# Ledger of designs, part 38: designed miniproteins, single chains, continued (3)

Each design is a single chain, and the fold is of that chain. pLDDT is the mean over its residues in the fold that is shown.

## One batch from the design tools (miniprotein)

Design m9303
Fold by ESMFold2-Fast:
Structure m9303 (fold): chain A 87 residues (1-87)
Amino acid sequence: GSMERNRALAREIADRLLQGMIDNSEKLIEAIEKRLNGEEITDPELQAIIDRRVARIKEINNGKVTDEQALEILLKEERFLLDSLRA
C-alpha cells in the first residue's frame, strides 16, 4: 500500500539525514582538532561555527577559561554527540 511505501521512503530519507549529520560532525571535530594544534581552518563556515561555540563556552564559564580550554571542552562535547549519533 501507499502507506508502506511512504514509511520505507521516510526511513531512507532519515538514514541519509543521519549520515549527513555524522559527516558534518566528523568535519567539525577535525576542524576543532586542527585549531587546537595551531593549524588554519580552510572552511570559513566551520571557523565561524567554532568561534560561536567557543564564545558561548567562555560566556557560560564567566570568561574564566582560555580559548584553548574552551576548544578542549567543545571537542569533548562534539565527540560525545558523534558517539550518540553512531549508537
Scores: mean pLDDT 84

Design m9304
Fold by ESMFold2-Fast:
Structure m9304 (fold): chain A 83 residues (1-83)
Amino acid sequence: MKIGERTVEVEPGPSDPRFEPLLGLSEEEAAKKAFEILGPGIYTFYLDENGKVVGAEKLSPHIGTLDPNFSGEVKEVTYKLEE
């Protein structure tokens, strides 16, 4: 379930390989894939101007990845993924 949305500016950051399969997916596809591979939790996805995922984080523990070649303004969307 989507619980938040805002616009933020991001910089290239460290990568967690577990989140790499989420990059380039749409918002809906990323939420589904995150649940399948990382389980239930609160997730933040960073979307480019085309609505494609350029970064993703899981909250508690705070882990994630951001496309190392991307910087700039993105739409940040937050999801609570449950069983």
Scores: mean pLDDT 72

Design m9305
Fold by ESMFold2-Fast:
Structure m9305 (fold): chain A 98 residues (1-98)
Amino acid sequence: MAEPADIERGLKWLEETVGEEARERARRLIEELGREPKTVNAVLLAQYVIAYFGLDEEKAEEVLKLLLSGDRAGFAKLVAEEAKKKGIYPNEEIGEFP
């Protein structure tokens, strides 16, 4: 089960990487959806991706849904598409990234 200290560490990581607003959104979602480790991890990763790429509300909901359902392939495809749209691609290091 996710301990309060583990949740606080995840929220601090989120704040330090993508900012306080993402942390506050994640905290509220964890309070609403519960403190199961899978749920906590899905919420933290979703808020990181949403804040990092500046996703709109519709795409934010899709990201959270994919992560909560365990659709790793759908999540990876969405992240890759958003990264490409923002020019965030490893053009200089194509050796390992298809």
Scores: mean pLDDT 76

Design m9306
Fold by ESMFold2-Fast:
Structure m9306 (fold): chain A 90 residues (1-90)
Amino acid sequence: RLKVLEELAEEVEKRDELTQMGALVAGAVLARFEKEGLDPAKERELAEELLDANVAQLVANYAKAGVTLSDEQVARIRAAAREVLERVEK
């Protein structure tokens, strides 16, 4: 086992976890839009507001559980959620 390969594996695992959290946030936004009968592609401003609110709630929930997410981790979760929302436009 090489140090470089260990570091790369840890980065991939962290990326997958943050991507999964982003997908959960996007799922919550999409579920709200489906419940309200709204189109996320047409209501982009509302979609961004709900995305920001869901990310903030996820950060708050983790903090209550004793886990502090860094600004970089929060930014990656938000980026992953936005990517999922943009795929729905296709």
Scores: mean pLDDT 71

Design m9307
Fold by ESMFold2-Fast:
Structure m9307 (fold): chain A 113 residues (1-113)
Amino acid sequence: ALPVRVEVELRVEGNKLTVKVTATNLSDQPVEVRVEVRDENGNVLAESPWVTIRPGETATLEVTVENLPDGAIVEVRVFVRTPGGEWREVLRLRVDASTGQYLEVESLAAPAA
């Protein structure tokens, strides 16, 4: 299993998409978690700072994208690292931003021991 459990909740309000990521640190080490929302061309539309989560704790990260065009598809990406270490992408979601529908879901990190 991954050392971090990640849950994603989407809220659509007109041309506004809110992405809420709930991350639980299942490891015995502090971890940092970050979320990005990108367009289909890979441009960053919104991003969180790195948020530190202590062992056994849960944190919520929230980002909002405004002024999305009709039929916009966005990519939600979640990253995990140890503090000051290299990051890994753990989750990638392709989302219809006007409906909040998941088009593709990809778990990108191998389970950590």
Scores: mean pLDDT 79

Design m9308
Fold by ESMFold2-Fast:
Structure m9308 (fold): chain A 81 residues (1-81)
Amino acid sequence: TSQLKRDVVSNILAGKYKEALAAFNELLAKDPAAAKEVAQWLASNRELFEQIFEALKDKLSEEEKKAWEELFAKIDEVAAA
């Protein structure tokens, strides 16, 4: 689970939102408590990640932009649960 937590955060920082979403879904399936902790931390720092997304968005594929929206919708859902 520690590797999956690292994979979620590192892929978000790299603008690899599809990989981040896949890693988050795997973390949620294997360790829901760890997924909630990661989701709460990401949600608490959402403004920072939104600023990074805005800086990268002109270079992102449409698939990555869609993955970013899906990822943070899932993060918000899990953080609130």
Scores: mean pLDDT 84

Design m9309
Fold by ESMFold2-Fast:
Structure m9309 (fold): chain A 77 residues (1-77)
Amino acid sequence: SAEERYRELLEEAVEAAREYKRLKEEGGDAAKIAGRALRVVGAVEEARLLFGSEAGRELVKEVSKVDPELGNKIKVK
């Protein structure tokens, strides 16, 4: 269902944001950090394309609760 797909994208975005924050705090591999950021961007963009810009903005809001710096870098049209 649409609700299930939205929840999957929300979980993906939040999980990737948590891993991004952890790797960044640990001084981890730059490529791995970038990979987690790209996973967040991908989930936000898919939510925007499937459910509209407000859905993408809601995912960015949830990402910002985990890592405000990462959330601030993501723009939703």
Scores: mean pLDDT 87

Design m9310
Fold by ESMFold2-Fast:
Order: sequence, then structure tokens, then C-alpha cells
Structure m9310 (fold): chain A 81 residues (1-81)
Amino acid sequence: SQEEIEKEIEKLERELLGLLLRAEEARANGDTATMQAYLDQARAVLERMRELAEQIEDEEKRKRVLKGIESAEAYLDSLAA
């Protein structure tokens, strides 16, 4: 259902935030390997969010979620530099 899709996206958004916080902590400590592991997990979460977002029937809501995913992907790319 659309409600289940929305709840799963919200859950994945919370998981993404947690992974980004852990990646930032690892970066601050100079632990590049741990940072990369969390960034790889964050990319997998974003891929799952994209699959779910494409199933959203409301066009405006789908576009909003996809823009959020694009922004998060750009942020991950900036952290990897």
C-alpha cells in the first residue's frame, strides 16, 4: 500500500541519518575505512529509497522524495572527496 511505502521510506530516512552521523564521526577520527563502510551502506539505503519512491502514485510527492534522494547522493559524493 502507499501508506506502507511511505512508512518504509521514513524508516530508511532515519537509517540514512544514522549512517551519515557515523560516517562523519569516523571521518573526524581519521578512520577512512570505517567512514567508507558507512558511506557504502548509506548508498544502499538511498538505492532502496529510490525503488520505493518510484512506486509512489502521487506525482508531486514522488518528485519531492526523489529530489531529497538526489540531494543526499550529492552530499555523499562531497564526503568522498
Scores: mean pLDDT 87

Design m9311
Fold by ESMFold2-Fast:
Structure m9311 (fold): chain A 105 residues (1-105)
Amino acid sequence: RDAEAARRAVAEVKRALGEERVKKMSAYDLVKELLAKAGIPEEQWDELAGMFLKGMGIKDPEKTPGSVVLEALTTETGARALLSVGFYDPEALEKIGLWLVRPQA
């Protein structure tokens, strides 16, 4: 059940960003695209992306594949990382295709 929900959320994010594009992106680039899709101003992308990736324990975001971020975002750890950067707004999470895996409780 939980694994199927996680796979669906990853598929939704890949559709929103483009699957082939996601395969070529670094973790840093992927998080910036998610922030852009959520309507976050460009001036905040570097700071928020840095905090988000650090919250997920990613040490070399420019060298880490974006797919690692997608898998992490579908876990409880990824959800907690989103909350740590103030992404508690349901509208922002819905826009980036992560709403389906967000803990309801």
Scores: mean pLDDT 62

Design m9312
Fold by ESMFold2-Fast:
Structure m9312 (fold): chain A 100 residues (1-100)
Amino acid sequence: SKEELLALLREAEELVEKAIELTYSDPDLAIELAKEALGLVVEAIRRAKDPEVVGLLIRAAELLVQAIEYLKAGDLEKAVEYLREAKKAVEEARRRLEAA
């Protein structure tokens, strides 16, 4: 349903924000939160029918994968950059769904 899909995207957005907040203080926890957000984005891709929403969510998933790789590599500055871009993509997908 639209309500379930919106709930998934709001939770993913909150998890990415928390990962950004924790990147410098607890990068291991930031990795786990980013992975959890990626799981929710992948579930949202499976449920979404609007091709533009799907495109935004695929972009968010790709950005989250890159953020996780940078977190694991210890490149925390790039990790934050990619997490912020992923959050923007999730927010855009959510706003598009809310307007539909």
Scores: mean pLDDT 91

Design m9313
Fold by ESMFold2-Fast:
Structure m9313 (fold): chain A 81 residues (1-81)
Amino acid sequence: MEEELRRRRERLVDEAFEEILAKSPYLQQDPEKAERVRAYLRLVAEHAPSLEELETRIKQVKELVLNDDEYGLLKFLSSLV
């Protein structure tokens, strides 16, 4: 059960990260920044109490990253802890 939930979270994170990279040529050229975005996705996934909230949080991170809203992204991450 716990391992299956962790694998599901990783899959959703990987899918969101792939979509962000596909839509952001800038992140494709900056591996260090892309790695930080993936780390942020993993952080919001780790602290999500449910699958529904996990999907909502991932969608928010994706939207903020694709809009280059770096301040909004940091503010959102800070609001989760």
Scores: mean pLDDT 77

Design m9314
Fold by ESMFold2-Fast:
Structure m9314 (fold): chain A 93 residues (1-93)
Amino acid sequence: MEAAEIRRVDPNVPISDIDVASAELVGRLVEVSPGVYSLTLDLPEGRYAVRNVADKPLQLSVPQLGLSTTLAPGETAYFLSPGGTLTITAVEV
């Protein structure tokens, strides 16, 4: 089941003006164990959005970037990839 979507977004557009739902889909977090979702992928340099598409809050983590945040259903977190392999993990709260 899909818990979160990863989309590439324009780094030069203000976040308030980004339509995340229409942005390029680059990956989806897949359940690896009950309530735990993960995806490891190579992301080119750029700005990315992770949106919680599940019906529960998710604790989002990207250890390569030191990112840790909680996303309510429908909330989005943004990050910059320097290029290379990232592991994106979401855990049900």
Scores: mean pLDDT 81

Design m9315
Fold by ESMFold2-Fast:
Structure m9315 (fold): chain A 112 residues (1-112)
Amino acid sequence: SEAVELLKKAAIHAARAQVALGKGNYDEAIKHLEEAVEYARKALELAPHPSVRDAIAHFEKALEAVKKGNVEEAGRHAIEATGDFMEGIRALDPEAYKEAAKEINELVEKEE
């Protein structure tokens, strides 16, 4: 479904944001957090789910934390949001969840 594909894109950007935070690349992290929120909001309009709504709130907190220089808090919120997106994908499409998990794992390996 289109909602699942948008959630996969949001989860991938969330993973990229976490990698960027770990490398100290805060401008890149901000860009990926903003893109994750945009894709998640579009997905929420197509297929409302509580975990997706919670993920958006966590990403907004992560974005605020990075802008204030609180990198540890930003990382915590980004991790929680990624988990919430993955739960949303799992609830909507268990097979897409398996695919998204593989893509995120490959992305983390490639970004190193």
Scores: mean pLDDT 82

Design m9316
Fold by ESMFold2-Fast:
Structure m9316 (fold): chain A 74 residues (1-74)
Amino acid sequence: PRFTLRVTGLSSPLDVQRVEDAIRDRFGPAARVDVSLTTGTAVVELPGVTDADAVVQAVRDAGFGAELVSVEDL
């Protein structure tokens, strides 16, 4: 599935890296993560079945605001 999140508190490339690292640490290196500093969005593609709340919480645990925008079952 592909998860699109709204992320708040992003101010630098280091913050982008922290969000990417938090998701990969939780879901593994097969996770595809694309974070936009300019729009405050994160697109996360995970192999298999994953709870969207777990993805949102991974970003929040990294110290940022996160809200689910959409989920695509691919």
Scores: mean pLDDT 80

Design m9317
Fold by ESMFold2-Fast:
Structure m9317 (fold): chain A 78 residues (1-78)
Amino acid sequence: SQDELLKLLEEYVERLKAWAKENLSPEAAEKLFKLLDELMGLAKRWIADPDDQAARERIDALLEEMGRIAREEAERKA
């Protein structure tokens, strides 16, 4: 349901914000949150129109980029 999806998104955002505040510089956190804002907009667009392939593809790309940023920052070797 839409309510379940929105709740999962909110929980994911809160967890990511908590992680970012502890592990990222303010600049890196700001970049990550911009990607989050774009993801939220695209998720709403996709929920409204499930046939929006462009929104689906962009969501996938954003999740990959966010995952890359998280991995690089968390696993960064000196």
Scores: mean pLDDT 75

Design m9318
Fold by ESMFold2-Fast:
Structure m9318 (fold): chain A 87 residues (1-87)
Amino acid sequence: PEKYAEALRRDAEIARELGLEEVARIAEEAAERAAKAPSLLEAQLIVAEASRRITEAVRDEFPEEVVAEALAAAEAAIAELRAQIAA
């Protein structure tokens, strides 16, 4: 879980430097949750959920097709991780 939290904190720092306050907030919240996650799968789920929220926050800065592909990838990852946690 710590490695995922560290990566999310780096993403938040980059987002702050770019003036993306909402992205930085999402990444920081996800980092705190990932650090406290009881399992690796739950930490990965937190990262996937944060990735989806970040994509939604910056959707107006990218082509619709790029946003749709990123959201589809995040949803697929979330579904797979939820299935693994439920097994």
Scores: mean pLDDT 80

Design m9319
Fold by ESMFold2-Fast:
Structure m9319 (fold): chain A 64 residues (1-64)
Amino acid sequence: AAVDAAIAAFELPDGTVPASALAGAVVAAGVASPEAAIEALKPLVKPDGTVPAAEAAAAIRRHA
């Protein structure tokens, strides 16, 4: 789906998305509530500044 394709475009080889790329991934996914999707991603950001791609995709889909 569009969300999975958007996440794949920003996904690193280790299966994570850097926090700096999350806004771009949300915009590319074309969700109904991009700000809500970004807020849902904030608690998923690990101390290294990344989010697991699967968790990012799931959070964005809740606001699609």
Scores: mean pLDDT 78

Design m9320
Fold by ESMFold2-Fast:
Structure m9320 (fold): chain A 89 residues (1-89)
Amino acid sequence: MKNIEIGEKLVLAYEAKLLVEKGAPLTEELKKALEYYEKNKEKIDEELAKEIIEIRKETYQKIRDGTATDEELEEAAKKILELLEKLGK
């Protein structure tokens, strides 16, 4: 599962970049994630990272709206892990 761990770091780094571009305050956590982004940006499949972010966003929206089913949550989690493994290769 080393590839999943790497993929998670890469997607968080890409999310940090997007958050800062949208005017999020530069916290110490975001600064560290941005440093990781700058060191690894050539390794980040941006389309794959965007897909992971979109699945998470849609899943959290359904949770907030009270419409998320257990089946949808399990499917989203499985898909995210699959995409994280691909991103971390």
Scores: mean pLDDT 81

Design m9321
Fold by ESMFold2-Fast:
Structure m9321 (fold): chain A 70 residues (1-70)
Amino acid sequence: NQELIERIEDLLVRMVLADPSPEAVAAAEEAGRAIKEGDKARAIEAIRRLGELSGRADLAAEAVALVEQL
């Protein structure tokens, strides 16, 4: 659902704002691309990496739960 994707993208943006490093931006871009391709496993791995980089494991857990609902 597009609405779920938009919610996930909002969470990715919030994590990047907590750590605006090139590594965090790349992880967010990989997660977004994987979601568009329907690759849930790759999306979850990228989101978890972004959560570690940003220190926002809470937002990463929410985003992972939304990806599982796609």
Scores: mean pLDDT 87

Design m9322
Fold by ESMFold2-Fast:
Structure m9322 (fold): chain A 70 residues (1-70)
Amino acid sequence: MEIEKELRKLADEAVSRAPPGVQAELRAAADGIIEDFLERYKKGEISPEKALELARQALDALVEAFRARA
């Protein structure tokens, strides 16, 4: 429950840091990243803390890639 909320918040923050022209596309990609980590957490493959750590790293990389493209 809490982890899903925190993952969604990280995605929202990533989208807010992107240029307006790419926010919709970045939102779709970010949602895919958080769904993957949430699924791995639900299967017991990863801890909540590790999921948040890895998701943040992936989202930060995604934002920088979209900034370079925009």
Scores: mean pLDDT 81

Design m9323
Fold by ESMFold2-Fast:
Structure m9323 (fold): chain A 79 residues (1-79)
Amino acid sequence: SAAERLLAALRAVGEALALLRAGAPVEDVQSTLARGLREAGLEALVPEAQALLRAVADGKISEEEFARRMAEAIVRALR
């Protein structure tokens, strides 16, 4: 269902942020996020998600802004 895909995608976003906070390499976090989004059927969001995650790692956007933008993109894709 769309609700199950939404929850799975949000869980993938949360896991990516937790890995970044733990000091995991950005490329490994990007790969983990990409896998989680593909499993949720949201492969089309992978390039945007990887770019936004790199922006968090580079200090260009906050973790809160990343989570907000990812939630908006996920909801839009599930319409």
Scores: mean pLDDT 88

Design m9324
Fold by ESMFold2-Fast:
Structure m9324 (fold): chain A 72 residues (1-72)
Amino acid sequence: ADEALARAQQALAASPRVREILARALKEAKEAYEKGNFEEMQKALEEGLAQVLAALSPEEAAAFRAALAALS
């Protein structure tokens, strides 16, 4: 878990745009979770993941997916 998170943090540190997309997706997911809307939370995470993966290199995208798996 910690190794996957460290790799994801390193990948995100390379792209300010990716960090902004991730922060926004996590904020929207948190707001949905606080409202008890787990479907909206899931959609926010899926949309955020798609946007981040589109902005990342394949190697960075793999690190990000590993971090999401560790947080699940």
Scores: mean pLDDT 71

Design m9325
Fold by ESMFold2-Fast:
Structure m9325 (fold): chain A 71 residues (1-71)
Amino acid sequence: MVDDMIQRIQSRQMSSSDMPQVGRMIAQLVINRDHSQAVRLGRAMRDRFGDSPSRQQASQIARDIIDQSRS
């Protein structure tokens, strides 16, 4: 669930290696038109990891999946 992932991010239970999983979840939420949950999860990720390479990678993974879903 999105709330479980946000809680794990905020409690510092997620590391840089978990960011691709977060990116995939954001993509799934956008594809399903759950934009409010996608915004919440994306904000939690950015607040915790800022402009780190792992956060940038997660954002890129999300964009790539969303683009592929439109094909």
Scores: mean pLDDT 82

Design m9326
Fold by ESMFold2-Fast:
Structure m9326 (fold): chain A 70 residues (1-70)
Amino acid sequence: MGALLEQVVANALAAEQNIASEEALQHARDVRALGEEARRLGNERLAEMAFGAADKLLAQHQAAREAAAR
């Protein structure tokens, strides 16, 4: 498995450990940045996967923060 894919998976798993945290938000942003790097290297499939994962993590973070505020 390529290093970029390993980094995407590692950051996504780290975000899911505490999805409501600011660290999770940073990990989601790191996943998006890795997707941009994958696209630059011509790995469009990995880029699409990373962008989708980042969007999902950001949505989960927002939902968790809203639930915690209630």
Scores: mean pLDDT 81

Design m9327
Fold by ESMFold2-Fast:
Structure m9327 (fold): chain A 82 residues (1-82)
Amino acid sequence: DIEEILKLLKELEKIIKENADVETQKKFLELIKKIEEKIKNKDIVGAKELLRELQILIVQNLDVETAKKLFEILEKIVKLLE
């Protein structure tokens, strides 16, 4: 379900905007836009690869509590990308 995945990506954007500085937000939003493009084009392999990159970016740039919330949403996205 593409609509559900896009909704979850918007939820990720909201959490990042509330928990990261402007420079960090820019990096995440650029990556999320690329993921959104892959999903709209039904490039599941490309989307999964970029989701892995997003996971690494989360670990490197955000606190543990914020990372936990984002990982719960990422797990839902990955499950929908079956």
Scores: mean pLDDT 86

Design m9328
Fold by ESMFold2-Fast:
Structure m9328 (fold): chain A 87 residues (1-87)
Amino acid sequence: TPKVEAVRRAERRLLELLREEGASEEVIEAFREAMEKVIEYAEKNPDTPTDELIMIAEAEVRSVAREHGLPEEVTRRMLEIVRRELS
């Protein structure tokens, strides 16, 4: 679906940013797993409004970033990617 494709684009862009920032494979996999949860939600709930899906994806990104102690500036750039790709 178009929404699932948008989440997949966001996932790819987030992982590219994390690699550029020198993130460990553990951190990269944590974000991959988080975005896969968003994809599964979008597939099971195809009628989910775009703004709600963005909020869900942002919550997942913030949660993983906090758990792994990522810098606020990196978290802000990741949220920008989510908003851009899902809008």
Scores: mean pLDDT 88

Design m9329
Fold by ESMFold2-Fast:
Formats: sequence, structure tokens, C-alpha cells
Structure m9329 (fold): chain A 71 residues (1-71)
Amino acid sequence: MAAKEREVAERILGEAREELRQQAIAEGASEEQAERAVEIAQEIAARVLAGASLEEAVAAVRAEAEALAAA
């Protein structure tokens, strides 16, 4: 089952990445800003797939970004 779960996750992530990138660009974001938004979304999605709630995943990614900025 792990291989099927990975395949489904990769397809969902691929679609979400493309939609998020296009939406960010349509809203006036630069390509670099759109790419960063996609990276953040991928990290959130990875945590949700690992069993975290969406709220927990968002909070964890934000905490990591703040820690990295403070370093």
C-alpha cells in the first residue's frame, strides 16, 4: 500500500503545486515569490500526509520559518 499512497500523494502535490504557482502569479507575485509559496505548501502537505492536522502543519512550518529567520 505504501507505493500507492506515495503515488496518490505525488499526484495531489503536483496539482496543488501548479495551482498555487499559477494563482500566486495571477495575484501579482513574482516567480520567486510563487516558488517560495509552493515550497511552503509542499512542507505543509508533507506534514499533513504524515498525520498532522492542517492547522498543526501550518503552525509548525511558520515556527520553522521564524526560527530560520532568527538564526
Scores: mean pLDDT 71

Design m9330
Fold by ESMFold2-Fast:
Structure m9330 (fold): chain A 85 residues (1-85)
Amino acid sequence: SAKLAQGQAVLDQLKAAFEAEGYTIKSGSATADGKVEIEVTNKDGQSIKITIEVHDDKVDITIENDLPVAPGNKKGKASASSVRA
């Protein structure tokens, strides 16, 4: 479907961006609804899961991570803003 193709395009762009920053891509998938999920490993060896919802006029990005950021911090969720594609 068109939304699946848009999701794959976003996934490919995100993979390229993370690889350019030295991250390792663990997994990635796109659905027929235009929802994309990608898991990357940061320099600390922790996995970060990013969910992207592709619409005709915008992309919504949600970042979920279960990693300590600094001593004393616990796992949590962070919501990012919408980005135009």
Scores: mean pLDDT 67

Design m9331
Fold by ESMFold2-Fast:
Structure m9331 (fold): chain A 72 residues (1-72)
Amino acid sequence: PVITFDEKTAAEKLQKIGKEIGTKVNIVSLDRKELLVSNADATTLENAEKIVEQLKELGVKDGDRLLVSPAV
């Protein structure tokens, strides 16, 4: 099923994650089968878990396509 979420809420959640782990995180694509965090501070297991937890709150579940990395 398609999960809908508020774009503003998604942006705020990602900003909060970035603030907590000391880096900026953004949604790059929702059509990938991977959660990719391309910042060094976000490569730890704890940071990865925080990102996954926040994304689940946005309505992202196992099987969704989501690519997350700093905007370039």
Scores: mean pLDDT 48

Design m9332
Fold by ESMFold2-Fast:
Parts: structure tokens; C-alpha cells; sequence
Structure m9332 (fold): chain A 93 residues (1-93)
């Protein structure tokens, strides 16, 4: 079973469209930041979706540095560096 972490509401929408089901949701405030976490499941993967004030670009750069994760941008970035989509990171076996 693959482990997937997704950042941004656009990434959540892409996963829902692919048939992933929401199992749990929570909202927390950590160090003054609002963090929304949703856990999704399919038969072949557990997915954690994190919607924070962290930019999708920052999330991409963090996962890009990790050799055991494959990272994908699902749509892209605006000219000002704001994301038009989300980041999906898949843990390698």
C-alpha cells in the first residue's frame, strides 16, 4: 500500500475526482497557523491531505529534497509564485 501526502485544496479535489474517500477530517491551530487535515483511503493507498497557509511551492521544495518521496505539482504556479493547484508526494517503496 502506497503512502501519499497532498498539499492544497486543489490536490484534495484531484484525489476526490479519482475516487478517494474521506475517512477523517480535523482542523487545528498550531503556532498561530490553521492546519486542516483530511485522511483519504483507497484499496491501494492511504492519503493525507494537508491544507495550510504554507505555500504549495514550499511544500514542493520540502519533498523534492527527500530521496524516498516522489513529488508532483498537479497544475502549476502563477507568475507571482502562487500555486494554481497542489502538490502530491508519493512515498517510494
Amino acid sequence: MKEIVAYGSAALNVLKKKGYEIVSEKTETVDGKTIRTAELKSLNAKVTVIDTDKSVREAYEEFKKRPDWEVKVVTGFNEDGTPEGGVIAIKKE
Scores: mean pLDDT 65

Design m9333
Fold by ESMFold2-Fast:
Structure m9333 (fold): chain A 65 residues (1-65)
Amino acid sequence: MKELEDLKYQASLLFLAEGVAAKVEVKDGKIVIYLEEESPEAKRAVEEVTELAKKKGIEVEVYLK
């Protein structure tokens, strides 16, 4: 689904811009985010990705390693 691929790309750029180590995958029509660590930057980036996903009707799951 093109919107899922676009959101995955945007999420990856957001994490890179914030200096956050994260892996973003598309799984079962959802965006799945694997965080390497908790930080204020990681929380902000996750919130931005979640808001973008909500506007598109896409679910986001977040896991901490």
Scores: mean pLDDT 80

Design m9334
Fold by ESMFold2-Fast:
Structure m9334 (fold): chain A 76 residues (1-76)
Amino acid sequence: SVKKLLELIEELNKDKSLSEEEIGDKLALLLRENSNSPEEAKKIAKETLKAIEKDFPKLQKPIQSVLEKIKESLEL
């Protein structure tokens, strides 16, 4: 769900030791576990990106980079 993905992003944002790869893997796993189809996963990701848009500049740089890559993949 969007709420679970937002909660994970907040938790990851507190951990300064994680790489972009580790952040991406954790987000991808949560999307996979909380969606019944690839189409639903894309919808949850899009709604999450929209919900976090206002707070995006406040996120740590590795998280911003991962979320930007997710956004780009959704535009394909």
Scores: mean pLDDT 80

Design m9335
Fold by ESMFold2-Fast:
Structure m9335 (fold): chain A 101 residues (1-101)
Amino acid sequence: SPVNAIVREIINVLREAAERLRSLGDEAGAEQLMAYAEKLEEMIRNNSPVEDILMFVQLHAMVLTGDAVVYERQGKEEIARVYRETAERLRELIRRLNALL
């Protein structure tokens, strides 16, 4: 389905971001993003309502935006950029998913 295709893109975005964070030494951030990806895989497997998936992704995009601000204030610009770019990509995919509803 088009919905499942977009959710799989979200999972891939989170996994790619986790690898980038791990390479930059943010192991905790990488584990957090992998946990989000795993939760989305469980939601697809369990046929969770698309509204619940949207709410989950929207909430965590907001969390990642906050994390980007914190890291930027610490002078960790490259790590902050990963969080910011990931949040932006998630919001784009949320807009595409909403267009199918």
Scores: mean pLDDT 91

Design m9336
Fold by ESMFold2-Fast:
Structure m9336 (fold): chain A 70 residues (1-70)
Amino acid sequence: SSMRQQALDEVIAELEQSLLLDEEGKYVSSSIFRTSAQLTVDRNPDLTPEQIQAAREEAERRVRERLERR
Protein backbone atom coordinates (compact mmCIF):
# COMPACT_ATOMS: atom_id res chain seq x y z
CA SER A 1 0.00 0.00 0.00
CA SER A 2 2.71 2.51 0.95
CA MET A 3 4.75 1.57 -2.12
CA ARG A 4 1.62 1.94 -4.24
CA GLN A 5 1.03 5.42 -2.82
CA GLN A 6 4.59 6.43 -3.76
CA ALA A 7 4.20 5.07 -7.30
CA LEU A 8 0.85 6.83 -7.63
CA ASP A 9 2.40 10.14 -6.53
CA GLU A 10 5.10 9.80 -9.20
CA VAL A 11 2.45 9.14 -11.86
CA ILE A 12 0.50 12.19 -10.68
CA ALA A 13 3.65 14.33 -10.90
CA GLU A 14 4.31 13.20 -14.50
CA LEU A 15 0.74 13.92 -15.57
CA GLU A 16 0.83 17.29 -13.80
CA GLN A 17 3.95 18.34 -15.72
CA SER A 18 2.35 17.37 -19.04
CA LEU A 19 -0.81 19.30 -18.21
CA LEU A 20 1.13 22.40 -17.10
CA LEU A 21 2.95 22.54 -20.44
CA ASP A 22 -0.29 23.20 -22.34
CA GLU A 23 0.76 25.98 -24.72
CA GLU A 24 -2.70 27.57 -24.53
CA GLY A 25 -2.41 27.89 -20.76
CA LYS A 26 -5.68 26.03 -20.29
CA TYR A 27 -6.76 22.89 -18.49
CA VAL A 28 -6.46 19.57 -20.23
CA SER A 29 -9.93 18.38 -21.14
CA SER A 30 -11.37 14.99 -20.16
CA SER A 31 -10.89 13.81 -23.75
CA ILE A 32 -7.11 14.03 -23.25
CA PHE A 33 -7.54 12.07 -20.01
CA ARG A 34 -8.30 8.92 -22.01
CA THR A 35 -5.04 9.15 -23.97
CA SER A 36 -2.95 9.92 -20.88
CA ALA A 37 -4.69 7.13 -18.95
CA GLN A 38 -3.86 4.63 -21.71
CA LEU A 39 -0.18 5.63 -21.59
CA THR A 40 -0.20 5.38 -17.79
CA VAL A 41 -1.70 1.87 -17.96
CA ASP A 42 0.99 0.83 -20.45
CA ARG A 43 3.78 2.13 -18.21
CA ASN A 44 2.24 0.88 -14.96
CA PRO A 45 0.29 -2.34 -15.68
CA ASP A 46 0.32 -3.19 -11.96
CA LEU A 47 -1.89 -0.20 -11.17
CA THR A 48 -5.66 -0.71 -11.23
CA PRO A 49 -7.79 1.32 -13.67
CA GLU A 50 -9.45 3.00 -10.68
CA GLN A 51 -6.09 4.11 -9.26
CA ILE A 52 -5.11 5.49 -12.66
CA GLN A 53 -8.39 7.41 -12.89
CA ALA A 54 -7.83 8.84 -9.40
CA ALA A 55 -4.26 9.84 -10.31
CA ARG A 56 -5.45 11.60 -13.46
CA GLU A 57 -8.17 13.44 -11.56
CA GLU A 58 -5.69 14.48 -8.86
CA ALA A 59 -3.23 15.75 -11.47
CA GLU A 60 -5.97 17.83 -13.10
CA ARG A 61 -6.94 19.27 -9.71
CA ARG A 62 -3.34 20.28 -9.04
CA VAL A 63 -3.02 21.95 -12.44
CA ARG A 64 -6.31 23.77 -11.90
CA GLU A 65 -5.31 25.05 -8.46
CA ARG A 66 -1.93 26.25 -9.72
CA LEU A 67 -3.53 28.10 -12.63
CA GLU A 68 -6.05 29.73 -10.27
CA ARG A 69 -3.25 30.87 -7.97
CA ARG A 70 -2.07 33.99 -9.74
Scores: mean pLDDT 60

Design m9337
Fold by ESMFold2-Fast:
Structure m9337 (fold): chain A 64 residues (1-64)
Amino acid sequence: SPEEAAKEAAERGREIALAAPTEEASLRAQMWGTRAVILSAEAKTAEEAREAAERGVEEAQRAA
């Protein structure tokens, strides 16, 4: 489901944040993960929730 996909994406973002090589990278990855959760919760459609979760994961990976 979109909600479960968003939760899995948020958990993946947290794992990337914990593996980050620097404190700055870890903090940024955590912010991207938090943003993905907020955007997913605010989404009015399943598609918006999914896209928000995917963007959050991609940005967390980029920050790491």
Scores: mean pLDDT 66

